# Designs tried in a protein design run: designed miniproteins, single chains, continued (4). Part 108

Each design is a single chain, and the fold is of that chain. pLDDT is the mean over its residues in the fold that is shown.

## One batch from the design tools (miniprotein)

Design m15723
Fold by ESMFold2-Fast:
Structure m15723 (fold): chain A 76 residues (1-76)
Amino acid sequence: MKVEVEVKREEVSPDTELVKVKAKAEKGTKVSAYVEIDGKKALAGTGESTGEVVEAYHLAGKSKKVKVTVEAEPLP
């Protein structure tokens, strides 16, 4: 399955960044975006792909280590 992922960090205040995740997957695919901050993994967004870009957002402190993971699975 082909999934295209883009991750961007944008400063929203001196101490905070917005983590923007954009994922494009085939229609009928369940897409889940996870953000891990200092070893704690949280679900940032989940949804069914309509063939368009799926967006998820998460706030993170500037000094935090951030890892993004996107999972895609076909719907029945």
Scores: mean pLDDT 75

Design m15724
Fold by ESMFold2-Fast:
Structure m15724 (fold): chain A 69 residues (1-69)
Amino acid sequence: MKEIPEAEILETFALIYIGIAKSYLRQGKVDAAKEALEKARSYAEQIRALGDTEGAERVLKGVEEVEKE
């Protein structure tokens, strides 16, 4: 059985925060959405530090797509 590496867990948390940010933006809660996106960015930096560049790039792309809205 393959152990889930820490980077994969962090990517999952980052994607959850991106989803939370989208929900906050739909509710007009811009400040709460920004806080959620900052959490996602923090996880992306940790993922990159662990050597998962692709995971970090996926998270950052998701954050940028939300910020364009």
Scores: mean pLDDT 80

Design m15725
Fold by ESMFold2-Fast:
Structure m15725 (fold): chain A 88 residues (1-88)
Amino acid sequence: SREELKAQIQAAVDEVLALLEENRELFLKYGTPLELALYTVIRGSATFAKMMLENKPDAPESVLQQMLAGMEQDLETVRELVAKIKAK
């Protein structure tokens, strides 16, 4: 349902933002310029998704499905980046 999709997007957004905040110092001290750029882009993407959920309650299900896929991809990317930086 649309409500389940919105809940899943919100959970993914919250997880992405939490992981970025928890690892902010790691990225600043050990991240390459490209990894810092990805941090900034992904944080912006998550913030935009949150804004869309709050301000566009009538968004089509197809748009919500695309947002969920994007947020799940961003979450995986953040996890991979954190693991890579920790391995340095």
Scores: mean pLDDT 87

Design m15726
Fold by ESMFold2-Fast:
Structure m15726 (fold): chain A 79 residues (1-79)
Amino acid sequence: EEKKKREEATEKGIEEVIERESDEELREDLRFNAELAKLLKEKDYEGAIELLEEVIENRPEPARERAREELERLKELLE
């Protein structure tokens, strides 16, 4: 949050959890969440919006519904 190294350490921890997850679909959801969190921390809101739109197009429920909610929240923050 406050230090760049903490942000980097958090991302690495998430990647390790994804690698150790045995459920492939859950692993994909965790990978998406890790990428979204990284983009939001970097304040790359355009990249975050693109990632959310990709999830809405390519992922089934409930991931799609969560992505729509997050996209709406992001658009409200940017307007």
Scores: mean pLDDT 68

Design m15727
Fold by ESMFold2-Fast:
Structure m15727 (fold): chain A 77 residues (1-77)
Amino acid sequence: MKLLAKVTATASPGARVRVTVQGSDGKTAISEAEGDRLATATAELEVPAGQKVTGSIEVEDGDGELLGSALSIRELE
């Protein structure tokens, strides 16, 4: 059985957000968003059940300065 792993994040106006989902098999999905309003990025990856997935979020300001990051690892059933 295959499952859909999804990571989503929203950045404030003028910031860029990057979201990444990586499966333990090395498959990766990346999405980026930037804008003058709230910008939302969503990355989706189809993974086999029982595989581990890593989700990461990075937010940068308009000058490329890192404002924040988050990392989560989950095993999907």
Scores: mean pLDDT 72

Design m15728
Fold by ESMFold2-Fast:
Structure m15728 (fold): chain A 80 residues (1-80)
Amino acid sequence: AEEKAKELLERAQKAVDRARESLHGTPEQRRATVAEVRKEVAEINKEIDKLKDKISDFLYTSVKTAAAVAEAEARRLEAR
């Protein structure tokens, strides 16, 4: 459970980085990245919610926070 949650945290952090990196891409690349990041955030949130009772509150909150940052970066990318 903890190892899976740490994997989800890493995936959320990579989604943040990908959205930020795509800010300098073409409009087509930005649209594709927004869709991909939003899909990844939805899957991360679904999976971490299944683990809530099996992991620490700190780890759960860390994953949720990273996923929220990724969603915010996707919204920022979409606004460009």
Scores: mean pLDDT 83

Design m15729
Fold by ESMFold2-Fast:
Structure m15729 (fold): chain A 94 residues (1-94)
Amino acid sequence: MPTAQEVLDEIKALLEEVRPSLSAEAQALADEFLALAEEMVRKLEEGKLSPEEIAEMWARAGELLDRLLRVLPGPVALRLLELWAQFQQAVKAA
């Protein structure tokens, strides 16, 4: 299994590759989503994630992901869903 950081780096690469074709709304949602995912990895590495904090961050990430998926092209949305599932597994395994 890749690490949470490795999966996050793939998510960043995907979103940056498609960024020029995205609307301003999609770019803003992608930036918010990435910032939250980066915060999750940072807190995970610091060993500071409580069950309450991780649940809150998952809820916020899920809301941002839902909004982002509605504005992304279909193939990009599917790849992001695959990478997000891998990210969730990596975080839970840590």
Scores: mean pLDDT 81

Design m15730
Fold by ESMFold2-Fast:
Structure m15730 (fold): chain A 64 residues (1-64)
Amino acid sequence: SEEEAGERVLRVLNWLATLSQAERARLTVRQLADIAEQSVATFRRNFRRWVGVSPREYLARLRA
């Protein structure tokens, strides 16, 4: 469901908030998809839908 997809994205965002800058710098989209328990393709689609940017762009902004 859409609610479940949103909850999975929120789980990733909450997990990212617990990490240091050095830990975030090493992250890949595949690892985020694994936390969401989704394929990379499904995760990228859901993340962009709920957050408004791609997971790669989001990670880049966190590193800046």
Scores: mean pLDDT 83

Design m15731
Fold by ESMFold2-Fast:
Structure m15731 (fold): chain A 101 residues (1-101)
Amino acid sequence: SEEEKKREKVEKLRKEASDYLNKAFDEWGGTEDQRLAGLGLVGRYAREALKSEDPEKVAEENYKKLKDLFDSSGEDAQAYFDALIAKERETVRALAEAGRA
């Protein structure tokens, strides 16, 4: 189906982005938490792309932005993922507090 073809294209782009990110972290030497946060973002971009009107284009644009971040500097990439981890931890804390109310 057309929907299956779109899923296959997005999955290929997701895998390519994951491979690129793993290679960049291996070369840059970031933390496991930063690598996992980056891989989580790659997965989120794939899910968001599949909900869009043009999944392949949205995936390509988002993964290009991620690649451009790593191409700028490892230090900028590290700061970005540290901020992402902090935001995710705050979201989990807020949900835990809401669940206790």
Scores: mean pLDDT 77

Design m15732
Fold by ESMFold2-Fast:
Formats: sequence, C-alpha cells, structure tokens
Structure m15732 (fold): chain A 78 residues (1-78)
Amino acid sequence: MSVIEYLEEIKEMLKKKAPVEEILEKIDEAIKVATPEQQKLLEQLKKAIEEAYKEFGETEEVREALIKYLELVIEQIK
C-alpha cells in the first residue's frame, strides 16, 4: 500500500469512530513505507491525534478537526 492509501484508510477509520489504538497502529504502518520527509509529517499527525484525544477526549468535534488535519497532510504528501 502507498502512504496515501494508508492515510485515506485512517480518514475512514476516524469517520467510523475506530478505536484510537487501531488508528495509531495504522499510522505506524504508514510510517514504515514512507520517505523520511513523509515520516516527519506522519509523526506530527500521530502526536496530534494522541494529544487531542488525551486533552479533549474522543468527541465528534475532535474527530472532525483531526479529519481536516489529515486531509491537509494528504495534500502535502501528494
């Protein structure tokens, strides 16, 4: 799978309210196939998800914000 395919899958997981542990594991799989520049963006995405859920909880507002952030990451990698 390409990094973009992993990111699109992560976006669908967020929309379907998948457990945060599964979302983070999918990001780790994307990191394994990413270039060094893409790995930096994916590590930032992983940290953003971990910190948002820790600080604000698993709310719809947090998921919506993370989906928008993920869409920006996808555009940056394209």
Scores: mean pLDDT 83

Design m15733
Fold by ESMFold2-Fast:
Structure m15733 (fold): chain A 65 residues (1-65)
Amino acid sequence: MKLIDPFTGKEVSVEELRKHIERAEEQIEKYRRSKDPIDQAFLTMMELLVKEAVEEGKKKIKEAE
């Protein structure tokens, strides 16, 4: 089944969307573990914008198969 990628708005395979979600989650966790104030500011921006896209993507994968 083709899914709309919440990060790009394009049709992608389940495997491509899963890779995009994994990458986004890895970046969020990396910055969350950082003690750098710059990384903490970047984490705040990512949680505002990227976390919603990650959750939407996970729901689409679960609904697909």
Scores: mean pLDDT 74

Design m15734
Fold by ESMFold2-Fast:
Structure m15734 (fold): chain A 71 residues (1-71)
Amino acid sequence: SLRAQAEAELAALEQAQARLDQYIQQVTAHVEELKKKGEVSDEEVEAIQQKLDEMQQAIRDLVAEARRRLA
């Protein structure tokens, strides 16, 4: 039961990670288009990229923790 719950948690986190990675690619492409149009500053682009990097790191840490519980 506990192992099955941990396996389900890991699967859900891996699915969330894949979806987040796709979302980040879409946001990055959109921000690059806005930058080309002069609608966002370099500082705003860097701030957005930092937040996206933090989100990716957070989900990677959760996946690593879930995998460690199953080892």
Scores: mean pLDDT 85

Design m15735
Fold by ESMFold2-Fast:
Structure m15735 (fold): chain A 64 residues (1-64)
Amino acid sequence: RLELLQQLNRHVSEALDAAERGDRETAQRHIDQAVQLARQLGGSDENVQQLRDSLTRQADELLA
């Protein structure tokens, strides 16, 4: 469980770093993996969707 949380945090960081570098494709892959890990951790559909929306908005702002 702790290992999954560490992986989730790593993918969030990698997604934002990729977005900052202008790598939209890599950012999207890491967002998808973070969302999948959140689901595995027992996140509700609502909470998982909120995480996806939040990360996508942050990445899009960095890519702009």
Scores: mean pLDDT 82

Design m15736
Fold by ESMFold2-Fast:
Structure m15736 (fold): chain A 74 residues (1-74)
Amino acid sequence: SGEEHGRRLVEAARGLVAFLAEHPDALTPEERARAKEVARGLLARFEAAHPDASEELRAEARAAVDAAIAALEA
């Protein structure tokens, strides 16, 4: 379902932020660039597949992915 897909996306994005906070040197610049592409693609696929997902969940997913991308750019 859209709610399950969105929840998993939020959990994955938040998990990545937590991981990078604990391990700031874990990823190379190339791995960070690839992770950003993957994060953007996952959000786009979620939004395209589930336009009927709740506004709250869609906003939360965007915020979580944006935070993950910001952490990858830090």
Scores: mean pLDDT 88

Design m15737
Fold by ESMFold2-Fast:
Structure m15737 (fold): chain A 63 residues (1-63)
Amino acid sequence: SAIVEVKQFLQENFLVPLSTEVDLEQSAADFLKAIDKALLALVQSIIPEAASLPLIDAVQVLK
């Protein structure tokens, strides 16, 4: 939950306002995207643990 809150805070503050040099904005966006991707992967691993289980079971049955 803390991780989700931090991710949301970063996205809310940085993705919305853009009033910086294109060079700095590009570097910042790339860095934030990397952080967002890492946080999303971590959050997905924690949150949808039970939710992903039935989906995996369904695809296994289809095989």
Scores: mean pLDDT 54

Design m15738
Fold by ESMFold2-Fast:
Formats: structure tokens, sequence, C-alpha cells
Structure m15738 (fold): chain A 75 residues (1-75)
């Protein structure tokens, strides 16, 4: 994700922490990522799809450094 999308996603979570709980509840219920993304679009209709994707990834796969995992077992 881009730096701007990541920062925007963090800002959205800080202003609406219920978005995190909603996404996690849907994920635990076995709802697919596309449907969860649609729910996020309903919560943040003014945000672009890249920001919503970053928000979804930040909630489901939280990480502080995208370079932290450098596939040491890959070529």
Amino acid sequence: MSHDDFLRAQQLLAQDPQARERVLALWRAGVDQGTILSELALLFPQENQSTLHSLLELILFPQTDPAQYKTPSAP
C-alpha cells in the first residue's frame, strides 16, 4: 500500500474505532474480503478504493513495516 493510503487508514481507525470491530466481526463470521470491503465503502463513502483496501489490510493483517518480512526462504 502507499504511504498516503496507510496514513489515511490509520486516521480513519483513530476517528472511527467501530470500523475495526465491524471488520473483525465479519471476518470471524467467515465473510469474504470483498464483502467486508463493500461494508467499509458504506462507512466511508468519500474514501477511494485504495484507502479502503489499506484500511481492510491494516485491520486484518496489521503490520508496522512492510519490509519486515523479506521471504528469507525465497530465492
Scores: mean pLDDT 71

Design m15739
Fold by ESMFold2-Fast:
Structure m15739 (fold): chain A 83 residues (1-83)
Amino acid sequence: AALAEALAVHDQIVENLLRLAELYAQNNGQESAETRALKAQGPALYAQFEALYAQLDAASRAAFEAYAAARQPELEAQIAAIR
């Protein structure tokens, strides 16, 4: 059951990273209150992800890795499209 939660937390981490990239692009790479707030969420989300991932069996980990690998080209394209 931890697989669905691990995927959800992974997606949230990705969304936060994309939002950070957008804000840095808009602000010429400079910090803002919003970038600081998003970065402050990072440690808790990563800790939650690590705890969930540690609960996964080999088959669930393989499923997660396949999902992440399939998502990677899309993520790279989204980052490249940020103006």
Scores: mean pLDDT 81

Design m15740
Fold by ESMFold2-Fast:
Structure m15740 (fold): chain A 96 residues (1-96)
Amino acid sequence: MKEKIEEAFRLVREGMRNGDIEGGLKKAASVLKGKPPESFTFEEAAEIVIEALEKMPKSVEKALVIASIRVLLEESEEVNKKLLEEVSEYAKKLPS
């Protein structure tokens, strides 16, 4: 189990570095559950990975990875909406 959790953590970090966190999460969930990566939704893979990573010893890197996954799960649509609102507000402040 510990070896699978460490490999899952490595796969998530690799996905983050490559800009493919969804692919990294699905590969990590695959290692943890023994099912193909494509058998998981993004949400299912993220939940599986977070639960497993929380069993690791506490570290700053672990906390940052878990926080990043949670932001993507809960805030990806919210972040896009907020960015659209900020762009709109900026446009309203232009004198034309």
Scores: mean pLDDT 70

Design m15741
Fold by ESMFold2-Fast:
Structure m15741 (fold): chain A 86 residues (1-86)
Amino acid sequence: KQFELDVLAALTEIAVAIAKVSGDPQEVIDALSRAAQAIRDGNLEEAIKYLEEAIKIATEMAKQGFPGADELAGLAKNLLEQAKKL
């Protein structure tokens, strides 16, 4: 369980780094950062909540034509599925 949490947290932190480098809105960066912290803390219910929020924001960004937003939404969806399996 700890190894799985550490891996999921690291992958979520990579998503945060991608969003930052891409110049994505602070709102999605904050949601992903909160998700990563919740995973580190073992708070999977909070992690799921923040990943769902990140997906919602990234999906809205994609509708508005933000470059890479579809890929970010896909990444966040994958992280959410991994969190739900823990």
Scores: mean pLDDT 84

Design m15742
Fold by ESMFold2-Fast:
Structure m15742 (fold): chain A 55 residues (1-55)
Amino acid sequence: SEEERQQLGELAQAQDPEALLAYLREIGYDIDALMEAFRAADERDLARRLIQVMR
C-alpha cells in the first residue's frame, strides 16, 4: 500500500535496519528470505571492502 511504502521510505532514510526489519515482519513480509538476502548482501559488501583495503 501507499502507507506501507511511505513508512518503508522513512525507515530507510533513518538508516535503522532493526526498525525496518521489525516493521516488515509486522506487515507480513517473508522475513526469513529477507534476512538471507540481507546477510548475503552484507557479506558481499564486507568482502569488497576487505579486498580494497588489502591491495
Scores: mean pLDDT 65

Design m15743
Fold by ESMFold2-Fast:
Structure m15743 (fold): chain A 63 residues (1-63)
Amino acid sequence: MLTAEQEALREEFAEAAAELLGLSREVAEAIATDVLRRHPDASDVELAALVFAEGLRLVVEER
C-alpha cells in the first residue's frame, strides 16, 4: 500500500497526466499507482517524469 504522502503525489500526478495527456482519470491513476509502487525511492521529479513518460507512451501507441 502507498503511504499518505505517496497517495497525495499519486492524486496530483494522475490529475496532471489526465488533463495534459487526455487520458481517463482511471488510466492516469493506474499509471501513477504503478510507478509509485515500482519506484518507492524515487524523487518527486523522477516520479512525475516516469508517470508522464508512461502516459505519453500509451497516447502515442493509441494514435
Scores: mean pLDDT 76

Design m15744
Fold by ESMFold2-Fast:
Structure m15744 (fold): chain A 115 residues (1-115)
Amino acid sequence: KLKDLQAALNHLRLAAYHIGKALQALDQGDTDSAIKHLDLAIDHAKKARDYAQKAGVDKAAQHLDLAIQHLKDAKKAAQQGDIDSAKQHIQLALQHMGEAQRELQKAIAELKAEE
């Protein structure tokens, strides 16, 4: 349903916002702040995934599951002080989030093509 698709996109945008804050913190060597923002990004990515699944967009849900896994790996790397590994996992998460966004936008376009 359109409301579930819009909720998924809204939570995906919030996840991306917190990822941006995590990257800024990592650039400053502030791993504690980065971990906090990664936790918020994971929570929003999980909500986006649940709404995508509720809307029946299985491909978006699959990409969000992969993004969530990479965000968790990024958090683990940040906890170990491995800033380079944390950033690499964040970039992989962002790639999957971008693919999820495209699938959600395609689903919205298909709904709007109906009279």
Scores: mean pLDDT 91

Design m15745
Fold by ESMFold2-Fast:
Structure m15745 (fold): chain A 82 residues (1-82)
Amino acid sequence: MLDTMIETAQKEKAYLEANKKSEEDAKQIQALDKFIQALKAAQAGDIDRAEALVREAGDLLGWSEEEKQEAVDALRELALES
């Protein structure tokens, strides 16, 4: 369920914030926040917003277009199953 994924992501973000040691950790925290927002948008049925947020997270992490597209495809599949 999307709720479980959101809770897990929020927990991971809190852990990273408490243990932040580098600029790379800060980027991971920002990307994870974008993923949490994307999951919430998908749960609300706003798939376009969710896709945009996933791509923003990928840009922060230095993902390729292929990696961003794979993440978007996974999000679409998850939203259809919800």
Scores: mean pLDDT 79

Design m15746
Fold by ESMFold2-Fast:
Structure m15746 (fold): chain A 97 residues (1-97)
Amino acid sequence: MGVIEALKLIEEAARELAPLVAERLGLSEETAEKLVRYVLLGIAFGTPPEVLARRLARELGIDFSTAAELLSRTLRVLADNEDLVGPYVQRIRDALS
């Protein structure tokens, strides 16, 4: 069963990529780790962006629009660093296969 392995890889990737996102968005590494984890969950499991944004808004105590914007900006940072991020996404996909 690859789901538990995929979730562990998402947590590892979020921790490793958090410093990059924190630097690029001017956020704490703790907040950046949560953002990366939600983006990777969306990519891995096809969770709708609206569902991820609602959960993040509740977890961080911020409004929905701010959470949605932070997730969008995080996705752009990760897309701009595909050389670093791509191997993590591939390992997550392989775990789910």
Scores: mean pLDDT 86

Design m15747
Fold by ESMFold2-Fast:
Structure m15747 (fold): chain A 61 residues (1-61)
Amino acid sequence: SEREKLVKEAEEKFKSLVDEARRQIDALYDYLVKQGKKEEAEIYRLFLERVLDRSLIEKLK
């Protein structure tokens, strides 16, 4: 159905956006760690990964 097609397209787009956000989170973490701000890096990473719910993303193909 049209609905099923739209759902699949939305899922594919969502996965792409999540992968990009994940790369941004990893880049921010690496940057902060290099600046000696490891505690700040851990806090930001944890918060942003929870917002994206990485556990659900990893269960996707």
Scores: mean pLDDT 74

Design m15748
Fold by ESMFold2-Fast:
Structure m15748 (fold): chain A 120 residues (1-120)
Amino acid sequence: SKEDQMIELVKGTIEELKKHIEFLREKKPKLPEDVAKKIEEHIEQVEKLVKELEEAVKNKDFEKALEILKKTLELEKETLKYLEAKVKENPDNQVLQEVLESEKILIDKIETVIKTMEKL
């Protein structure tokens, strides 16, 4: 059903967001101090959005889930812009480049989910 497809898309995105948080926590100790602090703030904001997404799924409030996903996408894009500037300042930091590439992949996945949900 359309409802089952919406549940699968949002739950799949929650899982991807949780995996990305774990990746960021693992990489954080190898980042410059200012970047590590920004990543910690980002993780806290994303964890709050994940809890809101989990609640929206429980309530089958897909309009709310879509709103939260769009807010998550905006946050991820702001963090991407920050990371792009930091990579330019630290061109030899391979871990920072890995974090940047992971962010790009996550943004593409979230954008695809939003577009798919809007067409259902």
Scores: mean pLDDT 92

Design m15749
Fold by ESMFold2-Fast:
Structure m15749 (fold): chain A 74 residues (1-74)
Amino acid sequence: MMLVVTIHTPDANMDEAVEIVRSVPGVLSARKDGTRQQIYVVVEPGQEDKVGAEIEKRLTAAGYDVSVQPASLG
């Protein structure tokens, strides 16, 4: 499944945010959007809630204001 991480912090360091997301267990891949402060995250099946919560926790601890949402792939 894919999650979308939206970073609401102005002028956020998106390269740092992507590396934080990639450090979370259960993240298979993460890629920043080219124009938006969003990260597309591929997560291990059945771990979306756990991984999403850990992403939000780690980014918030790093000073980012974030929301994590399931991506609709249809």
Scores: mean pLDDT 81

Design m15750
Fold by ESMFold2-Fast:
Structure m15750 (fold): chain A 85 residues (1-85)
Amino acid sequence: GLEELKRKVRELKKAIEENAPLEEITELWKEVAALLNEVLSREQLEELEERVQKIGEEAREQNLSKRELLLRVADEILEFVEELE
């Protein structure tokens, strides 16, 4: 459950930090998204979505690259999941 999700989010974050191809990052993101839907409750998903939306707004204001946005989102997911335990 949560342990596998944390592991996959860390893998995603590492791929982004190491400048892996966007195609590889997209595949890892799909795996993380699937695990989020399996592991988190509806209320937890709604809270996480609100946090991610706020990051999206900040990214638009700061004109962040797609990689920088994805890194911030991965960090937020990891922090959120860590708070659940």
Scores: mean pLDDT 84

Design m15751
Fold by ESMFold2-Fast:
Structure m15751 (fold): chain A 91 residues (1-91)
Amino acid sequence: DDEFIQEQLEIGRLRRNFVTSSDEEERREYAKKIAEKEGDKELAELELQSLRLADQGRVDEELAAKLSALNNARLPEQRERFKRIQKIREK
């Protein structure tokens, strides 16, 4: 399904942009788009909380750790899914 494959590729790009972006507003937009496409509302909520605290000049180490853990936990699944999709596409 080309639509499914394109969606997965776009999610991958959004996650890369999210991780590498130095602009908090851009990160917020990427997080929302990822959550919408993956149905990952938990990640979106945590990102919005993190950005809100940053706007207040606060650092929440627990929230940052949760976000890091969630992103890290999802990376292996995302990489595995992406590799499988690429292999199918190469056929």
Scores: mean pLDDT 64

Design m15752
Fold by ESMFold2-Fast:
Structure m15752 (fold): chain A 60 residues (1-60)
Amino acid sequence: SLLEQYKKDLEDAEKGIAALREDLARATPGSREHVILEVALGILEAMKNYLKSKIEELEK
C-alpha cells in the first residue's frame, strides 16, 4: 500500500540522516565536502518531514 511505501521511505530517510550526520561530524568545517553534506542533510530532513505529514494524513 501507499502507506507502507511511505513508512519504508521514512525509515530509510531516518537511517540516511543518521549516516549523513556521522559523515558531517568527520568532515572538515568549511570544506566542500562539509557544505555538500549540510545541503544533503537539509534535503533529507525536509523529505522526512514531508513523509511524516503524508503518513499522518493516510492514517486518519
Scores: mean pLDDT 86

Design m15753
Fold by ESMFold2-Fast:
Structure m15753 (fold): chain A 74 residues (1-74)
Amino acid sequence: EVEKAKKDYENLKKELDTQVERSRAIAEEVEKTGTPAQAEAARWGLRSLEENAKKEIDDAKTRYEKVKQEAEAA
């Protein structure tokens, strides 16, 4: 199941990186065109998304590394 954990990690990373990139572009647009309150809300939203994405990616990476380590130690 090392291959499954690797694919899960790689797919999740790509999906979340794409979501963060798109959300960053939207937040930058809001900062340029929106009110100060909207810009602040957009920054908080992006920051929360980045934090959640990082946590999920880190969790998937840890799982992949654990599965890989167990397979290598066998």
Scores: mean pLDDT 80

Design m15754
Fold by ESMFold2-Fast:
Parts: C-alpha cells; structure tokens; sequence
Structure m15754 (fold): chain A 67 residues (1-67)
C-alpha cells in the first residue's frame, strides 16, 4: 500500500493550516489528517513530527476563529 511521500504529507499539513486561516474547518481537518497519515506512512519521523505540529497549529487557528 503506497501512501503520500514525506514531503507530500508535510505539504498537506501546511495546506491544512492555510485552510484553517481561511476559515475552511472541514478542508483544514481533512488536509491535516491526510498529511499526518501520509508522513507516518513514509517512515520519516522528522516529517511525521512536522505534520503533527502543523495539524496542531491548524486546530488552534480554527478554535481562535470559532470554528
């Protein structure tokens, strides 16, 4: 089973942060979840940690926007 690459996972998580800043709660959650899963499947521990941190940031931004 082929998941996202480490870079694609981190990029998806970063896109989740941008969507959160734009007020797209569903898009932010989807991209953050996909990014973390993709980075995890890549086996790159550094990328997984970065994706998790981006997902946390997206959640924080959504909460600040009341979403």
Amino acid sequence: MVGLTAEEGVKAAEEGVRKAEEGDAEGAQNDSTGGVAGAGHSGDEKALKEAIEKAKEAGRLLKERGL
Scores: mean pLDDT 77

Design m15755
Fold by ESMFold2-Fast:
Structure m15755 (fold): chain A 92 residues (1-92)
Amino acid sequence: ALPVITLAKKAIEAAKAGNYDEAAELFRQASEMARDLAKRSPNPKVRELYEKAAEYFDKAATAAEQGNVDESIEYAKKGIDYLLEALEEEIK
């Protein structure tokens, strides 16, 4: 999950810099990686949290494509929060 968080943070910085296409691409990539983590997880709670993270990164990508930077960052932060919850659940 750490590589996904790194991609999401890079996407936020790209969005803040006005590089909306780059931000959207990075958020889509983070979403795909979160879905892959969900598929690999044997824990149904962890799967659900990674799937929610992917959903929010897709929303962040769409907002970034529209130039809605604040909305994109808000969705990205929610995605990161779900990734962190999934990581904590995996370690238990």
Scores: mean pLDDT 87

Design m15756
Fold by ESMFold2-Fast:
Order: C-alpha cells, then structure tokens, then sequence
Structure m15756 (fold): chain A 87 residues (1-87)
C-alpha cells in the first residue's frame, strides 16, 4: 500500500540523515512515528507527518550537502499528500 511505501521511505531517510546530519534524525523519526500512527488511527496523523516531512526538507535545504536528503523528504511528503487526497 502507499502508506507502507511512505513508512519504508521515511525509515530509509532516517538512516541517511543519521549519517549526514544527526540533528535531523529525531525530526525524521517523529515523521515515521506519525506515519505509523496515521496508518492505525487515521488522517490527522498523516497530516502531521506531512507537515513534519515538509519542515525537515526545508531545514535540510539550508545545507547544500543535504540536497539528496531534502529531495527524499519532499518525495515522501508528496506521497503522504496523495494518500490524504485519496482518503
């Protein structure tokens, strides 16, 4: 399902940010946790996850070395938006 894909992508992003910018790791973990809650408890948690992912992407963009992480986070946020729009 798209939600399981989003969770998998967010877990991968969390592993990548731990290597590149450890300060982002707790923020991306919060997004993963919100996605998991959204799968079980519904759309409010999905909206929260999208907001966290968009904020994390914007923060990552402040450092050029984090470009790939920022692009990954934006892609996950876009996928979460699709899930919300299909609900």
Amino acid sequence: SKIDEAIKMAEKARQEVEKLDPSLAPIVKAAVDALKQGKEKGPGYLALARDILESAARYAELRPENKEVAEMLKKIADLVKEIIDES
Scores: mean pLDDT 84

Design m15757
Fold by ESMFold2-Fast:
Formats: structure tokens, sequence, C-alpha cells
Structure m15757 (fold): chain A 144 residues (1-144)
């Protein structure tokens, strides 16, 4: 699969361009907002999320700007995703990080289903995994 093919398989048609546009909107955010998000995300050390993003969108992709743009678009969902990332980090659950990373990018592309968002907000981790299982399998095959 090419980068375009895998991005479209995971995140819908035109996903590559949509994520680029979403991150470009973060360029307009004040530097203090970017610095706050950097401090919030600095403790995360597991490679699954940065490796997925780098392979699909490029090695120099500004991950902190993606996080800042998500926080601006949906602050409640951003907070819940940070809680799940912390839990996955503490347990070393790289598969859980892939699930939540896919949900974050789907939010950026406007393709996140309402049922997935509801499952995240209600902390139904098993339901989130079930709903995104097929996409996680596509991501794992591309990363292998």
Amino acid sequence: MTRQEVSEALFGEGAYEKVKAFVEEAEKLPSDVIHEVLKETEPFKLPARPVLVARIFGESFPLVKLDAAIKQKDPELYEKLQEFRKKAEESGDEDALLVYSIAEIMLATGTLPAEVKEAILSEDEERVKELLQEKVEVAKKYLS
C-alpha cells in the first residue's frame, strides 16, 4: 500500500490532504497553546503513535500541532484521549495506543463515527476496540 492508499483505507477518501489542512490550522494557534500541549504530551514514550503518524504522513509531521488542533476542535474528547494514552503508557499497551491514535486522526479527517466518540467519552474501552478492530488490523499490516 502507498501512504495515500493506507490513509484512505483508515481515515476515508482525501484523508492525507484533510489531515494536512487540519494541522495547518494549528499554525494559527498562539505559541503558548502549542507549548501547553507539548508539556501535556511530553510524558508519552511508547512509539506506536509517532511511528504510525510518521509512516502515513511523513517523518517530519508535527505531532504536537495535531494534538493542539484536536484540543481546539474537541477539548472533552482530547482530555479522554489523554487519559487513555496515560493508561496505555503505564501498562505498555501499544495496541491500545494504535486504537486511540486511529480515533484521533479520524477526528482530524471528520470521519470519527458518533458511536466511537460516545464509547471513548463513556470509557468503554472494549467497545472502542470492537468498533476500530478492522482499522487496527490494516494499520498493523502497514507497520510490519
Scores: mean pLDDT 76

